# Designed miniproteins, single chains: the designs that were tried, part 9

Each design is a single chain, and the fold is of that chain. pLDDT is the mean over its residues in the fold that is shown.

## One batch from the design tools (miniprotein)

Design m282
Fold by ESMFold2-Fast:
Structure m282 (fold): chain A 67 residues (1-67)
Amino acid sequence: MPVTSVDDLRPGAVIRRLDDGTELEILTAGRLGDKIVLVAYSKTEKRVVGLELEESELGRFELVRPG
């Protein structure tokens, strides 16, 4: 399922970036002004990463597993 809102980015959710197949397990996510900020464990890189996204960019991710 495509990611449609920040509510899909619950702790324990797994999302996949459609352009490169990178898988991210969400540790925390929230809104910061007009942006969505998330901290996730990258399964591809085996490390914790921080990301800032616009809401329009959420559709570039697929929800693999809900949190």
Scores: mean pLDDT 80

Design m283
Fold by ESMFold2-Fast:
Structure m283 (fold): chain A 61 residues (1-61)
Amino acid sequence: SRKEELAREISERTGLSVRQALGVIELAEQLGPELAAEYAKKNLGLSEEEAEIVRELAEKL
């Protein structure tokens, strides 16, 4: 599915597991890409650059 494709790309670029990346994508569907990226930065230890990757990929939902 589209979510699984985006989650794999997030995982490859950020070092999150695919499961963690899927959770972030699901959060982005509910709250939007910016809040999902901030969640990943605060709770999953992503850098500013990695959070921006999450935001950009989540916008493609």
Scores: mean pLDDT 85

Design m284
Fold by ESMFold2-Fast:
Structure m284 (fold): chain A 78 residues (1-78)
Amino acid sequence: SSAQAQQHIQQAQQHTQQAEQLLAQGDLDGAWQHVKQGLDHVSQAQSLVTTQEQLDQVGEVARQVVDVRDKVLAAQKK
């Protein structure tokens, strides 16, 4: 449903923002937990989107959470 898709999009955005803040603070474990939550919400939103606008929003937040994921993984190698 549209409402459920929108809720998952919002949750993914919130987790992505929290992951970015924790990464900036050097909390790699906390950042990774929020990355995983964001990816789960992206996946759920993808299964629920029915409009082009929601599809575009999911694509954008997916790009953002993947970017943070890659930064966390790079930091963990140090």
Scores: mean pLDDT 88

Design m285
Fold by ESMFold2-Fast:
Structure m285 (fold): chain A 89 residues (1-89)
Amino acid sequence: MEKLKELIKKMDEALEALTSPDPEVQLRAIRELYKLAVELAKTGTDEAINYLKDAAKRLRELAEQSPDPRVARALRFTAEFIENLIKKK
């Protein structure tokens, strides 16, 4: 489904933006990840749920590697948000 593929692509782009050395770019990417995760979860597909599980794991790993405590905290909260979002499905 084109909508599912487009949402995954946008979320991959937001995850890539988290590799930026600029904390403001990273924080904007985190805001987009919240929106995209909600839309992906709404599809209710196994593909979307499996993607979100992997994304949450990656966000937790990125939080441990982040030198900025604000970014690290935001990444942990986003991972937890996604985990709770898929748990209701």
Scores: mean pLDDT 81

Design m286
Fold by ESMFold2-Fast:
Structure m286 (fold): chain A 77 residues (1-77)
Amino acid sequence: MEVEQAAIEGAEKGRDKSGYEAFREASRLAGKVDPEAGTRAGAIAAELVSKKGYKSIEDATPEEALEAVREGGREAA
């Protein structure tokens, strides 16, 4: 729960810049609660890119990044 909430808070904080920044902040805040959470955030980003057919996470919208983080948090619980 704490890791999931920290990741969501980070994604919301970073979303004002880009989908990449949303994932970066999610990884940073989640990593403060659990150091391994950064690896999971990267995996969630890669899965979103693959699912949407994007070239990189920079092509994702902040809203898509936030949705992916929320979904990944539920799967990890």
Scores: mean pLDDT 69

Design m287
Fold by ESMFold2-Fast:
Structure m287 (fold): chain A 77 residues (1-77)
Amino acid sequence: DEELSKLLEELLKRSRELGREIYEHLKELWAKKGGLLAIADAIENKDEKKLEEMIKSFNPGENGKKIVEADKAQVAA
């Protein structure tokens, strides 16, 4: 968890500058163990494309809509 937390913290810091939506999505992923591992893996392998796909995956159909409705992760637009 130490390595995962360190990598996630770096990602969150950069995301804050990029956009609020991305930051909120990453924060939710931080709370979710599965997503945390996936992000850490992508960072370890330096797969920028994989990170983008993961961010997009937070809004796939029904599941993504319910998450947004419950947490308001996507407040923009």
Scores: mean pLDDT 56

Design m288
Fold by ESMFold2-Fast:
Structure m288 (fold): chain A 94 residues (1-94)
Amino acid sequence: SIEQMVEGIEAQLKNALAQGLSPAQLASSFLGQVRLAMDDLVKRKASIEEVEEFTRRVKELARRLLPAEVLPAVLAGIDALREETIRRIRELEE
């Protein structure tokens, strides 16, 4: 479920923060996890609405937990992954 995917990403991010990863490492790890989750959504033939809900929740998570210095780049990365994921889903509907 989307809830379980978001909870998993949050748990991994909190663990990375507790381990003292650098802002760049946190950003890279977080975006990597979002990319993997979005790949799973494509494979499951998720709706565009499910992709939008996932995107909204991971952006909220980033705003709450990531350092301010990497936040703009991460939010832009999430938006780029959202656009790519929606494009891939639309191509599969054809």
Scores: mean pLDDT 87

Design m289
Fold by ESMFold2-Fast:
Structure m289 (fold): chain A 73 residues (1-73)
Amino acid sequence: SKEEFERLRKKGEESFAKGDYKTAAEYWKQAAEVAPNDEEKAIAYRNAGVAYLHAGKSAEAVKWFKKAQELLA
């Protein structure tokens, strides 16, 4: 649901703000699964990628950025 997406989005933001980048990526991945539309799903994928970059996982980040790009193509 949109409410569940918002809950997971907020948890991702809170984790990212604390520097818990791996946890933030996991919440953003979960948010993408319940996203109400492709635009919000792409944003969740992109944010998961950003969190993985901050966690030092550049190869994983690239996968999530590609998922975001492909979804909106």
Scores: mean pLDDT 87

Design m290
Fold by ESMFold2-Fast:
Structure m290 (fold): chain A 80 residues (1-80)
Amino acid sequence: SALEKVRKALEAAIESLKNGDVDTALRGLEEALEVLEKSDLPVREEVRRLIEEAIRSLKNGDIESAIRHLEEALEVLERA
C-alpha cells in the first residue's frame, strides 16, 4: 500500500541520516514524495509538507531537524 511504502521510505531515510548517508536519505525522500503524489492518503498534504521541510533542513546541513521532521511525519502516518 502507499501508506506502507511511505512509512518504509521514511524509516530508511532516518536510518541513512543516522549513519551519515545524506544522499541515500534524499533519494528515499524523493521516492516517498512520488508515492504520496499518486496516493489518496487522508494525511497526504501534512506528510508531504513534513518531508519537504526535512529535505530543506538537509540542504541547509541540519540533519537533526531533518530527523525530527521525518519522525513527526511517521507519527502523522500512524494516526492515518
Scores: mean pLDDT 86

Design m291
Fold by ESMFold2-Fast:
Structure m291 (fold): chain A 92 residues (1-92)
Amino acid sequence: STITAIEEKELSEKEKKALEEIQKYADEKMTEKPEETLAVTAAGLYVAAEQLDKKAAEQIEEKAKSILNEEALKLFEELVEEFKEIWEKIKK
């Protein structure tokens, strides 16, 4: 399951809170369009995975690039940057 590739069992309280905030932000950005919803979900998972398991993050990125159309891929890239900013802000 590439969607649940992150094991949070060893995460600190700050890291868990960062994941929760990223998930909430992803939920706020979700639309009724399947490709946009997939882009939002993939971006959140990618950012969270990159902090814990770089290989899982690379697999998520490769999968997103193979499935998403140009518009959804652009949304994915934009949301990755936004979610990274949220992660860094919470980890302070």
Scores: mean pLDDT 69

Design m292
Fold by ESMFold2-Fast:
Structure m292 (fold): chain A 69 residues (1-69)
Amino acid sequence: SEELEKLKKEAEEVGKKAAELMSKATLEQVDAAVAAGAEAYNEALAKGLSEEEARLIGLKAALETIEKL
């Protein structure tokens, strides 16, 4: 579907960015990112979003957390 194709493309882009940031991240940044990602993922699932959507939302939250630290 168009939604799945868009989700995969977004996940690939976010994944590449996350890999780059994680290679340079401190332990403090990693801990904060893991916590933020898990929180966003669980909130998305609680709202009834799919596992795939929740995983992407979690990854994006983790990425934003690293970029702000």
Scores: mean pLDDT 80

Design m293
Fold by ESMFold2-Fast:
Structure m293 (fold): chain A 60 residues (1-60)
Amino acid sequence: MRLRITVPAEYKGGVKALVARYGGKILKEEEDELVVEVPAEHLPTFERLAAALGGTVEAL
């Protein structure tokens, strides 16, 4: 599924590493935002991570 992940720029590297680890793809990258494609089973993990980093996740 596609997700829009918004986190502070300093945490983007960690989010990108987790996307790669879970077999996802980065579709778009901006300063504080990533659009990614990940297996739907990992959605709760990314939601929890973004919340912990002061960010948000939106399903596209």
Scores: mean pLDDT 81

Design m294
Fold by ESMFold2-Fast:
Structure m294 (fold): chain A 73 residues (1-73)
Amino acid sequence: SKVLEIIRKLKEEGKEIAGVGWSPVTEDGQHFVNWGVVARENGKTVDVHRFREPGSPDDKPGVWGSEKVNEMV
C-alpha cells in the first residue's frame, strides 16, 4: 500500500514514525481518504507527510500509534 511505501521511505531516511492517521472525505461526489504520517528525525524534529487516496463511503477515521506502525515495516 502507498502508506507502507511512505513509512519504509521515511525509515530508510533515518526517521522514526511517531504515528499514522487517516480521515475519510467526500469531494464532488467522490470518496477519498486523507492520510497523515508523523515522523521524527534525530529525536528532535517532527515531520508530517500528507497524501490522499481513493476511498469508500464506508471508510472510517483511524490512527496507528508508533509501536504498531514501527512493527509493520
Scores: mean pLDDT 76

Design m295
Fold by ESMFold2-Fast:
Structure m295 (fold): chain A 85 residues (1-85)
Amino acid sequence: SPQLELGRRVVELARRILYSKDPEELERLAEEGRRLAGQISDPLMRQLMLDAINLSRYAALNNNGSLRGIALRMLDALEEHLRES
């Protein structure tokens, strides 16, 4: 499904954001992630994917380990949901 592929790509980008050490790369990944998430047809899934990108960006930019942990758990849950769909 193109929609499931979009979701998987957004989760991949959010994970790359969390592990990025370059602020410019991080912002490019976040912009691409929001662009792809915006193409998701389901409003709830679109919002969750946007939230995952934004939380990952905030955690990475602020080197916030607690929020990074929350973002990773959110991404794991989203990835599992996409596998079961």
Scores: mean pLDDT 89

Design m296
Fold by ESMFold2-Fast:
Formats: sequence, structure tokens, C-alpha cells
Structure m296 (fold): chain A 68 residues (1-68)
Amino acid sequence: SEIEKKIKELEKRLKDLEKAVSFYQGQLAAAQADPSVSAENVAFLQDTLAMLQEEIERIKKKIEELKK
């Protein structure tokens, strides 16, 4: 089924994005623990995580729509 193939493709993309979130979450934790890291760098990591989380939610909604 074309729908099943599309769902699998989106699930793979979702897994890649979740790995990216885990990576940047680790970077943010390290940056927050290091007083030498600028507030601008911390803000960049927070913004990056917010963008990744938004994309994850978009993909999750698309998968749910395809399952209907």
C-alpha cells in the first residue's frame, strides 16, 4: 500500500528528528552547566529544539491523518 509506505517514510523521519532532539537536549544541558557559554548560544539551542519539536508534531499529525 502507498499509504503504508508513506507512513514508514514519515516514521523513519520522525526517528531521525527524535535523535536530533536528544543530541541538542544534551548540548543545551551542557551549555546551561557551563558558565563560559554565552546566553546567545543557550538561546540558539533552545530555538533549535523548539523548531525540531514543531517539526515532530507536524509529522505526527500527518501520520495520524494517513491512518484515517
Scores: mean pLDDT 88

Design m297
Fold by ESMFold2-Fast:
Structure m297 (fold): chain A 70 residues (1-70)
Amino acid sequence: SAAQQQDLQAQIAQLDARIAEIDQQIAALKEQLKQNPDDKALRLELEILEGVRALLQGMRAYLQQKLASL
């Protein structure tokens, strides 16, 4: 239905916004690691954020498939 399509589009837009915020954080951490490449704490934070980004992208792909099925 049109209502289900609009709801799924809104959820995808919210995920896109969160992914964009995480991309900014990842970029900032990568710049910090250029100055201190041996910082294990920064490297761990980067790995965690990249993992979260991958999960959000998976959720987005699932919602896109749901939208395409309507």
Scores: mean pLDDT 90

Design m298
Fold by ESMFold2-Fast:
Structure m298 (fold): chain A 105 residues (1-105)
Amino acid sequence: MEAEATADADGIARTGLKVEAKQGDIVEVRLEAVSDGKLGVAAFLLDEDGNYVSTGEPLELEKGEEGTARLTVTAPDGTYYVGIVAGNEDGSAGGKVRVKEVKVL
């Protein structure tokens, strides 16, 4: 599973990936920073109506670094879209990540 996503003006990179998750599950997103410079990244889940339902702990990645963004599902059991916040350290738009794997634990 590999998907590239570029953050919009709000710092949000939409992956188009879906997960089925239960409340209390851990979602792990293994990703690589693609854009130049340092990125602050965090994983989040959207419900089918586009509501933010769970947000993970932020991490920092340099270009070419891989990391695992983790979140605990605080929402009810359901199907969710995976998104990534990808903010440049300087506040500029266009942070780009490559999602390599999504796991639900």
Scores: mean pLDDT 78

Design m299
Fold by ESMFold2-Fast:
Structure m299 (fold): chain A 74 residues (1-74)
Amino acid sequence: SPKEISEASGLSIELAQEFIDELKKTKGNIAVLKSWAKEKGISEEAFNRAFNYWIEQEIQEGVEDLKRAVDKVT
């Protein structure tokens, strides 16, 4: 969510929402996202924190799906 990305990266909630919107438009294209961040005046550090948080959420959702599959078998 925008609030979670804001808390993880130090971006404003408004910039966090724009980051999510840009992720959806670009389907996670890092080069385009970095260009967008530079245009918005977002630091490389803040961008990396936001992007890493999003990746960690994607991984965690995948792990939860695997756990649910295992729990149905065992």
Scores: mean pLDDT 73

Design m300
Fold by ESMFold2-Fast:
Structure m300 (fold): chain A 78 residues (1-78)
Amino acid sequence: SMEEIEKLKKEAKELLRQALAAVRAGDLDAARQLLAQFVEVLKQLNSKASREELMAIMEELQPLIEEIGRELLRQLAA
């Protein structure tokens, strides 16, 4: 269980990093697919993790999520 949660957390972080790179490259189709995969990983985390574990994970992911949001807004404003 704890080992599965750590694996899913690592997958979530990697998907967000890849999505950020895709957005920065202007590859919005790739970014969309990566974010869809991220949502599926979050669903798995929600089913396996406690509320406290999920909150801690979301805090770790927040800077990447915010950066993706900022980059998307930058792309849309250009």
Scores: mean pLDDT 87

Design m301
Fold by ESMFold2-Fast:
Structure m301 (fold): chain A 78 residues (1-78)
Amino acid sequence: GSVSPEQFEADVYIALGEIYLALGKLDESRGDYENAIEAFEKAIELYRKALSIDPTNQDARALLEEAEKRLEELKKKM
């Protein structure tokens, strides 16, 4: 069947979060720690929104954990 509107919204938040997570990794690799922090914080917000819609989504949970861990490690470098 077709995806529900709620599931589609959750999937969009996950996709946007993955884009910001990738952008944060790119910024960190360039030494742009300020932009990397902003990108990881946006990814975290988006994954939390996805999990508020679908709390059972294991991929969103794993991506949230990765983003939070990367943000914590990056803050230690500043």
Scores: mean pLDDT 86

Design m302
Fold by ESMFold2-Fast:
Structure m302 (fold): chain A 61 residues (1-61)
Amino acid sequence: SAALESQRQRETRIRNLETMRDDYLRMADLFSTLSSPESKGLADFYRQMAEHYAREAEALR
């Protein structure tokens, strides 16, 4: 049914967005272990990207 198809598509999109969130969180964690100002900037950037995808996933629930 159209409703089941829409639900499945939404669930797939949520999973993809959560995967992007987790990928960016891993990058943020990697750069946060480094002591340079440049690495801090990269960690902050990746954390913001993770928050963006987390919000998009939450909006679909």
Scores: mean pLDDT 86

Design m303
Fold by ESMFold2-Fast:
Structure m303 (fold): chain A 83 residues (1-83)
Amino acid sequence: MLAELEAQLAAAEASLAAAQERLAVLQKEVEELRKQDLSDKEVLLRLIGTELSLIGEQTNIELLTKRVEELKKKLEELKKKLE
């Protein structure tokens, strides 16, 4: 039971870390694209696509963060019972 929750928490934290890395890459790409000539149609379309992907990853991170918090709370409650 405890080990199962710890494994689930570790998996959720790994997923969250991966999503956070993807978000950091997307944020850097948006910053670099904003420094380029936005009158270039290809640059502008790439910026729009990257910003949409960034919003998607932010939503994913929010959901994963809530899952990690829920698993941590369950783990804390079990540890409190075991003392």
Scores: mean pLDDT 83

Design m304
Fold by ESMFold2-Fast:
Structure m304 (fold): chain A 80 residues (1-80)
Amino acid sequence: SEIDKEANEDIELLKELADRLLAHVTDPEVQARLQELYDKAIEEIKKVKENAKSLEDYRKEMQKIFDKFREEADKLLAEQ
């Protein structure tokens, strides 16, 4: 399905973003918390993929997941 294709692409984009952030983090606690944020975001993508009624609904919910991840990641990096 189109939702499946976009979800797989979004998961890859999120993984790339998380990997880039983790590569520059030296604090083990910040690394662990960032990993937890990533794991939660992946689970949220999986749930949205299963529950979305349309591609538009999927995209709207995905934007919220990405925005939340970015905001929380920025907060963690500021604590470092």
Scores: mean pLDDT 84

Design m305
Fold by ESMFold2-Fast:
Structure m305 (fold): chain A 55 residues (1-55)
Amino acid sequence: ALSPEERELATAAYRAALAGDFATARRYMDQLMERFGLSPEEAERIVVRVGLEEA
């Protein structure tokens, strides 16, 4: 299970990407990596997972 903070950042990254704002999506992914000690690959998997749940 994801923490509420991880889910919030992942949701924000996913929504930014859907809007075509890849710079903002990248900043949210950077926050996931920094705050939760995630690799880029782990952050990407979380964003994709949350995106599938939001769809």
Scores: mean pLDDT 82

Design m306
Fold by ESMFold2-Fast:
Structure m306 (fold): chain A 85 residues (1-85)
Amino acid sequence: MKKAAELAAKGTELFKEGLGLLANGSDEDMEKAAELFREAKRLFEEAAKLDPSVAESAAKGIELTEKFLKEAEERKEEYKRKLEE
């Protein structure tokens, strides 16, 4: 398998794992989901750098990971705020 294709596939797997954790709704799972989305975004960026032919699909992956990363971070801050009250 080409290195760029491997990175894109790995990014997709981490993104799916992050979505599952985000759905679980615990503070710990939200933190893990955010970490997975950041790593998935990094892998998509690396894939695009190694092979421009995957840049379009990688850009789509980056958009989706950014959207759900923000959601995970917002939910984590909500839980933190509730614990401080």
Scores: mean pLDDT 77

Design m307
Fold by ESMFold2-Fast:
Structure m307 (fold): chain A 76 residues (1-76)
Amino acid sequence: MAELRELAERAAERAAAEARAMLAAGASPEEVRARVEETIAADRAAAATLSPEMQAVVAEAVERVREETDRLVAEA
């Protein structure tokens, strides 16, 4: 369980780093959000076939990525 949570958290951290890099390169907030939502949609579709525990881990990672992306967009 803990290892799977760490993998999900690292994936979220990488997504946030990509969003931050895109903003630093001059991408629009809308473009960054669209990219993040594409990744989230794919992850959620994959998670739908997993156990409820894994779905909860993915949901936590998704929420964290969205919150961080929104904060980065607001700061840009």
Scores: mean pLDDT 75

Design m308
Fold by ESMFold2-Fast:
Structure m308 (fold): chain A 80 residues (1-80)
Amino acid sequence: SGNKKKIDELGKQFTDIFTNNNPEKARDEMIKIINEMIEILKTDPKYSKQLRVMQTWKDLFEKNPDFVNQMIKMAHEARE
């Protein structure tokens, strides 16, 4: 469905942010993508569980910059 395609495209954008190697920009862009995912998930009740998870991730990313930095580090280690 169109919603799945949008979620997949946002997931790819999320991954692509790790390649920019800028923690401040990466965090802001990730929060933006999470917000876009939340808006899509809100439109379809079959995603209510995923919506709650994404809302939790948004809160975590906004309050915990160290978590974003650790994720970027892990992504770099996976490429080496």
Scores: mean pLDDT 73

Design m309
Fold by ESMFold2-Fast:
Structure m309 (fold): chain A 108 residues (1-108)
Amino acid sequence: NDELVLRAARALIEGRFEEAKKLTEEILRSILPNADKIEVEILSENEVFGVAEDEKNNKVVLLRISATVTPDGTIRAYLSVLIMEKKEDGTYEILEDGPVKVLTEPLE
């Protein structure tokens, strides 16, 4: 959800870390609706990281959003998503490791 990612990026830029965490949880729930565990942490002033786990289906989603402001006053959000399956031996198989998605919005 591009709108949620941009809203999370803006929250990071504005120092609204609790809002950024909530928006990141919403994004994770949209990717993994059956998640029974979701953890989100602020890694830096411009970066949030989240993990969602679906224990019944052995699925794990890792999500990272970083945000920058360009000199022309544009918010730039970088989204990376990694989807993995947990195997019986406790190892993880990568199902999806897509390219970083870049979204932009005027800061105003």
Scores: mean pLDDT 84

Design m310
Fold by ESMFold2-Fast:
Structure m310 (fold): chain A 63 residues (1-63)
Amino acid sequence: SMEEQKKIAELMYKKLLDIYEKDPNATLQEMAKRATEELKKEGVFPSNGVIAEAVGRFQKELA
């Protein structure tokens, strides 16, 4: 559902923030990959569209 996709995008965004706090010199591609792997460990499998949405939000708010 749209609501589930929104929740996964929020989780992805929070993982991106956590990774950025620990490694601010990582590229967006590296951060997105690490965030996705971290979510997979938690049993969450974001779609490419959800990843793109979360990364886009991260760029808009922090770049």
Scores: mean pLDDT 84

Design m311
Fold by ESMFold2-Fast:
Structure m311 (fold): chain A 78 residues (1-78)
Amino acid sequence: SADELVEEARRLAEEGRRLVEEGRQLMEEGNATRGTGVVIRGIGLGTQARILAQQALKLEPDNPEAKELVRRAEAGEA
């Protein structure tokens, strides 16, 4: 359902943001190789979240949560 897609998209977007922050901290601490890998994983989760949110919008075009997830992803905020 659209609600299930929105919930999964939110989870992936939140996890992706945490990984990007973790990766940046690792790079600051001198672990550039691991930090870069963690950031890449975080970006990948953000992309998956956007795709799921877009699928939710195809099912429910007026879903405000799905619209907001897509907007944040397109603005680079996801």
Scores: mean pLDDT 84

Design m312
Fold by ESMFold2-Fast:
Structure m312 (fold): chain A 98 residues (1-98)
Amino acid sequence: SKAEEAIEHGERSAKLLEEQARKLEEKAKKSKDEEVKKTYLNGAEGLRKTAELVRKKIEETRREGEKKVSDTASASAAGEIMAVGGEVDYELAEERAK
């Protein structure tokens, strides 16, 4: 069904956010500066919360799959990512902290 494709696209978006959060958490472990470490951890938490919001949109699509279109569900997932600021480059933040 079209709803299944929309769900699959949303799940890929959520996984991307979760993977990016994991990378930030790894950078936090390697950081010697507590302010930079907090910045990475806060960024990771934000990305995980955004992934949860995307997953909620996926559940909405599952509940109303017959009334939803794949484009609408995918756009909603992408919109959630963009609204939260998307991917953040915390490597530059670490360089600035020096």
Scores: mean pLDDT 68

Design m313
Fold by ESMFold2-Fast:
Structure m313 (fold): chain A 61 residues (1-61)
Amino acid sequence: NALDEAVRKVGAVLREAGRPLSIDELAEKTGLSRSTVEAAVDRLIAEGLVERVPGVGYRLA
């Protein structure tokens, strides 16, 4: 499943970065489209693994 693979890639990039990343930074670092990254981030937020940082981006919860 392409979305499950995207979720793994986004999670790995956030873990390696150790800081909040924007959707654009996540797309650049994963090689995924913006829409795919948005879908992966939404799933990770729903699972409580990632949180939104207003005005900055997303980080591990």
Scores: mean pLDDT 87

Design m314
Fold by ESMFold2-Fast:
Structure m314 (fold): chain A 85 residues (1-85)
Amino acid sequence: SRAQLEGQITSLEYRVRLLISHARTQEQYDLVGEALELVQQAREALERGDYERARELLKRAQEIIDETEKLLASQGVVLDPTRFM
């Protein structure tokens, strides 16, 4: 549903914002930037009613966000989720 896609986009937007606040290296900024662009494109697709494209972009954004979180963890970065509460 549109509401489900909106919820997924909003969730990923918050996760990307958290990652931006913890990024320190060019590699980390590049991955976060790619994820941010994909989430923004998913929102634009949803606003156009292109639900198939929105789902494809969200799946790709999720993969990059998961990869970025693993990279940060491997480099000793602990994400603080309370920063956005």
Scores: mean pLDDT 84

Design m315
Fold by ESMFold2-Fast:
Structure m315 (fold): chain A 57 residues (1-57)
Amino acid sequence: SEEEAEARLKKQIEDLKKRIENGEFTDGAKVRLKNLEKEYQDFREGRKRIEEAEAAA
């Protein structure tokens, strides 16, 4: 489901943040984190717009 996809993105972001804080990753991991956070934000915004469109139908 979409909720499961959103939860997976959130978990991946949290896991990557912990690994970066532990010093396991390079600067490349920070770029990946930023991209994942953007995808998560875009996913949430997209879902909100879909709900607004469905409410108008």
Scores: mean pLDDT 75

Design m316
Fold by ESMFold2-Fast:
Structure m316 (fold): chain A 69 residues (1-69)
Amino acid sequence: DSEKKTFELAEKLKKEEVREVLEEHVERTRSLTADTPREEVERLSAELRERFEALREEAEEIAEEYEKE
């Protein structure tokens, strides 16, 4: 009951934070010019994607820690 609710709440809250990070990436991507080297764009995309994945993993760990606290 309490644990399940905490998990759902944590996921919902982290979803908002994830959205904020995504918005920042969209803004950054829009700032890139058409002349920006493809390799640089690919690296930025890969780095952002890895960060996004790390955020999801971290959110899950935080939810677990919160349950233990």
Scores: mean pLDDT 65

Design m317
Fold by ESMFold2-Fast:
Structure m317 (fold): chain A 92 residues (1-92)
Amino acid sequence: SSLEKQAEKIIEEAKKLLEEAKKKGDLVGQYHSYRALSYAYRVLGKDEESEKYLKKAEEIESQLPSPITKYSKLELEAEILLGIKEIIEGIE
């Protein structure tokens, strides 16, 4: 499967998890979903959308009593895809 197709799937799944986290008031879930969206949009070359979601994650983190040190599954998958894209494109 193409890199772009995997990124689009992560965006769809992360948006669903974000809506559920918002309904439950789950700030940690919102943080991880925003980070996954940021990485996945960067894989697609949509840097403005990536920055928008990164800023939303940072805003949530500022409301938390302790730093988040654990990654979500979708966040890790999106970060791995970005790393693969950077290697393929010769960006270090």
Scores: mean pLDDT 83

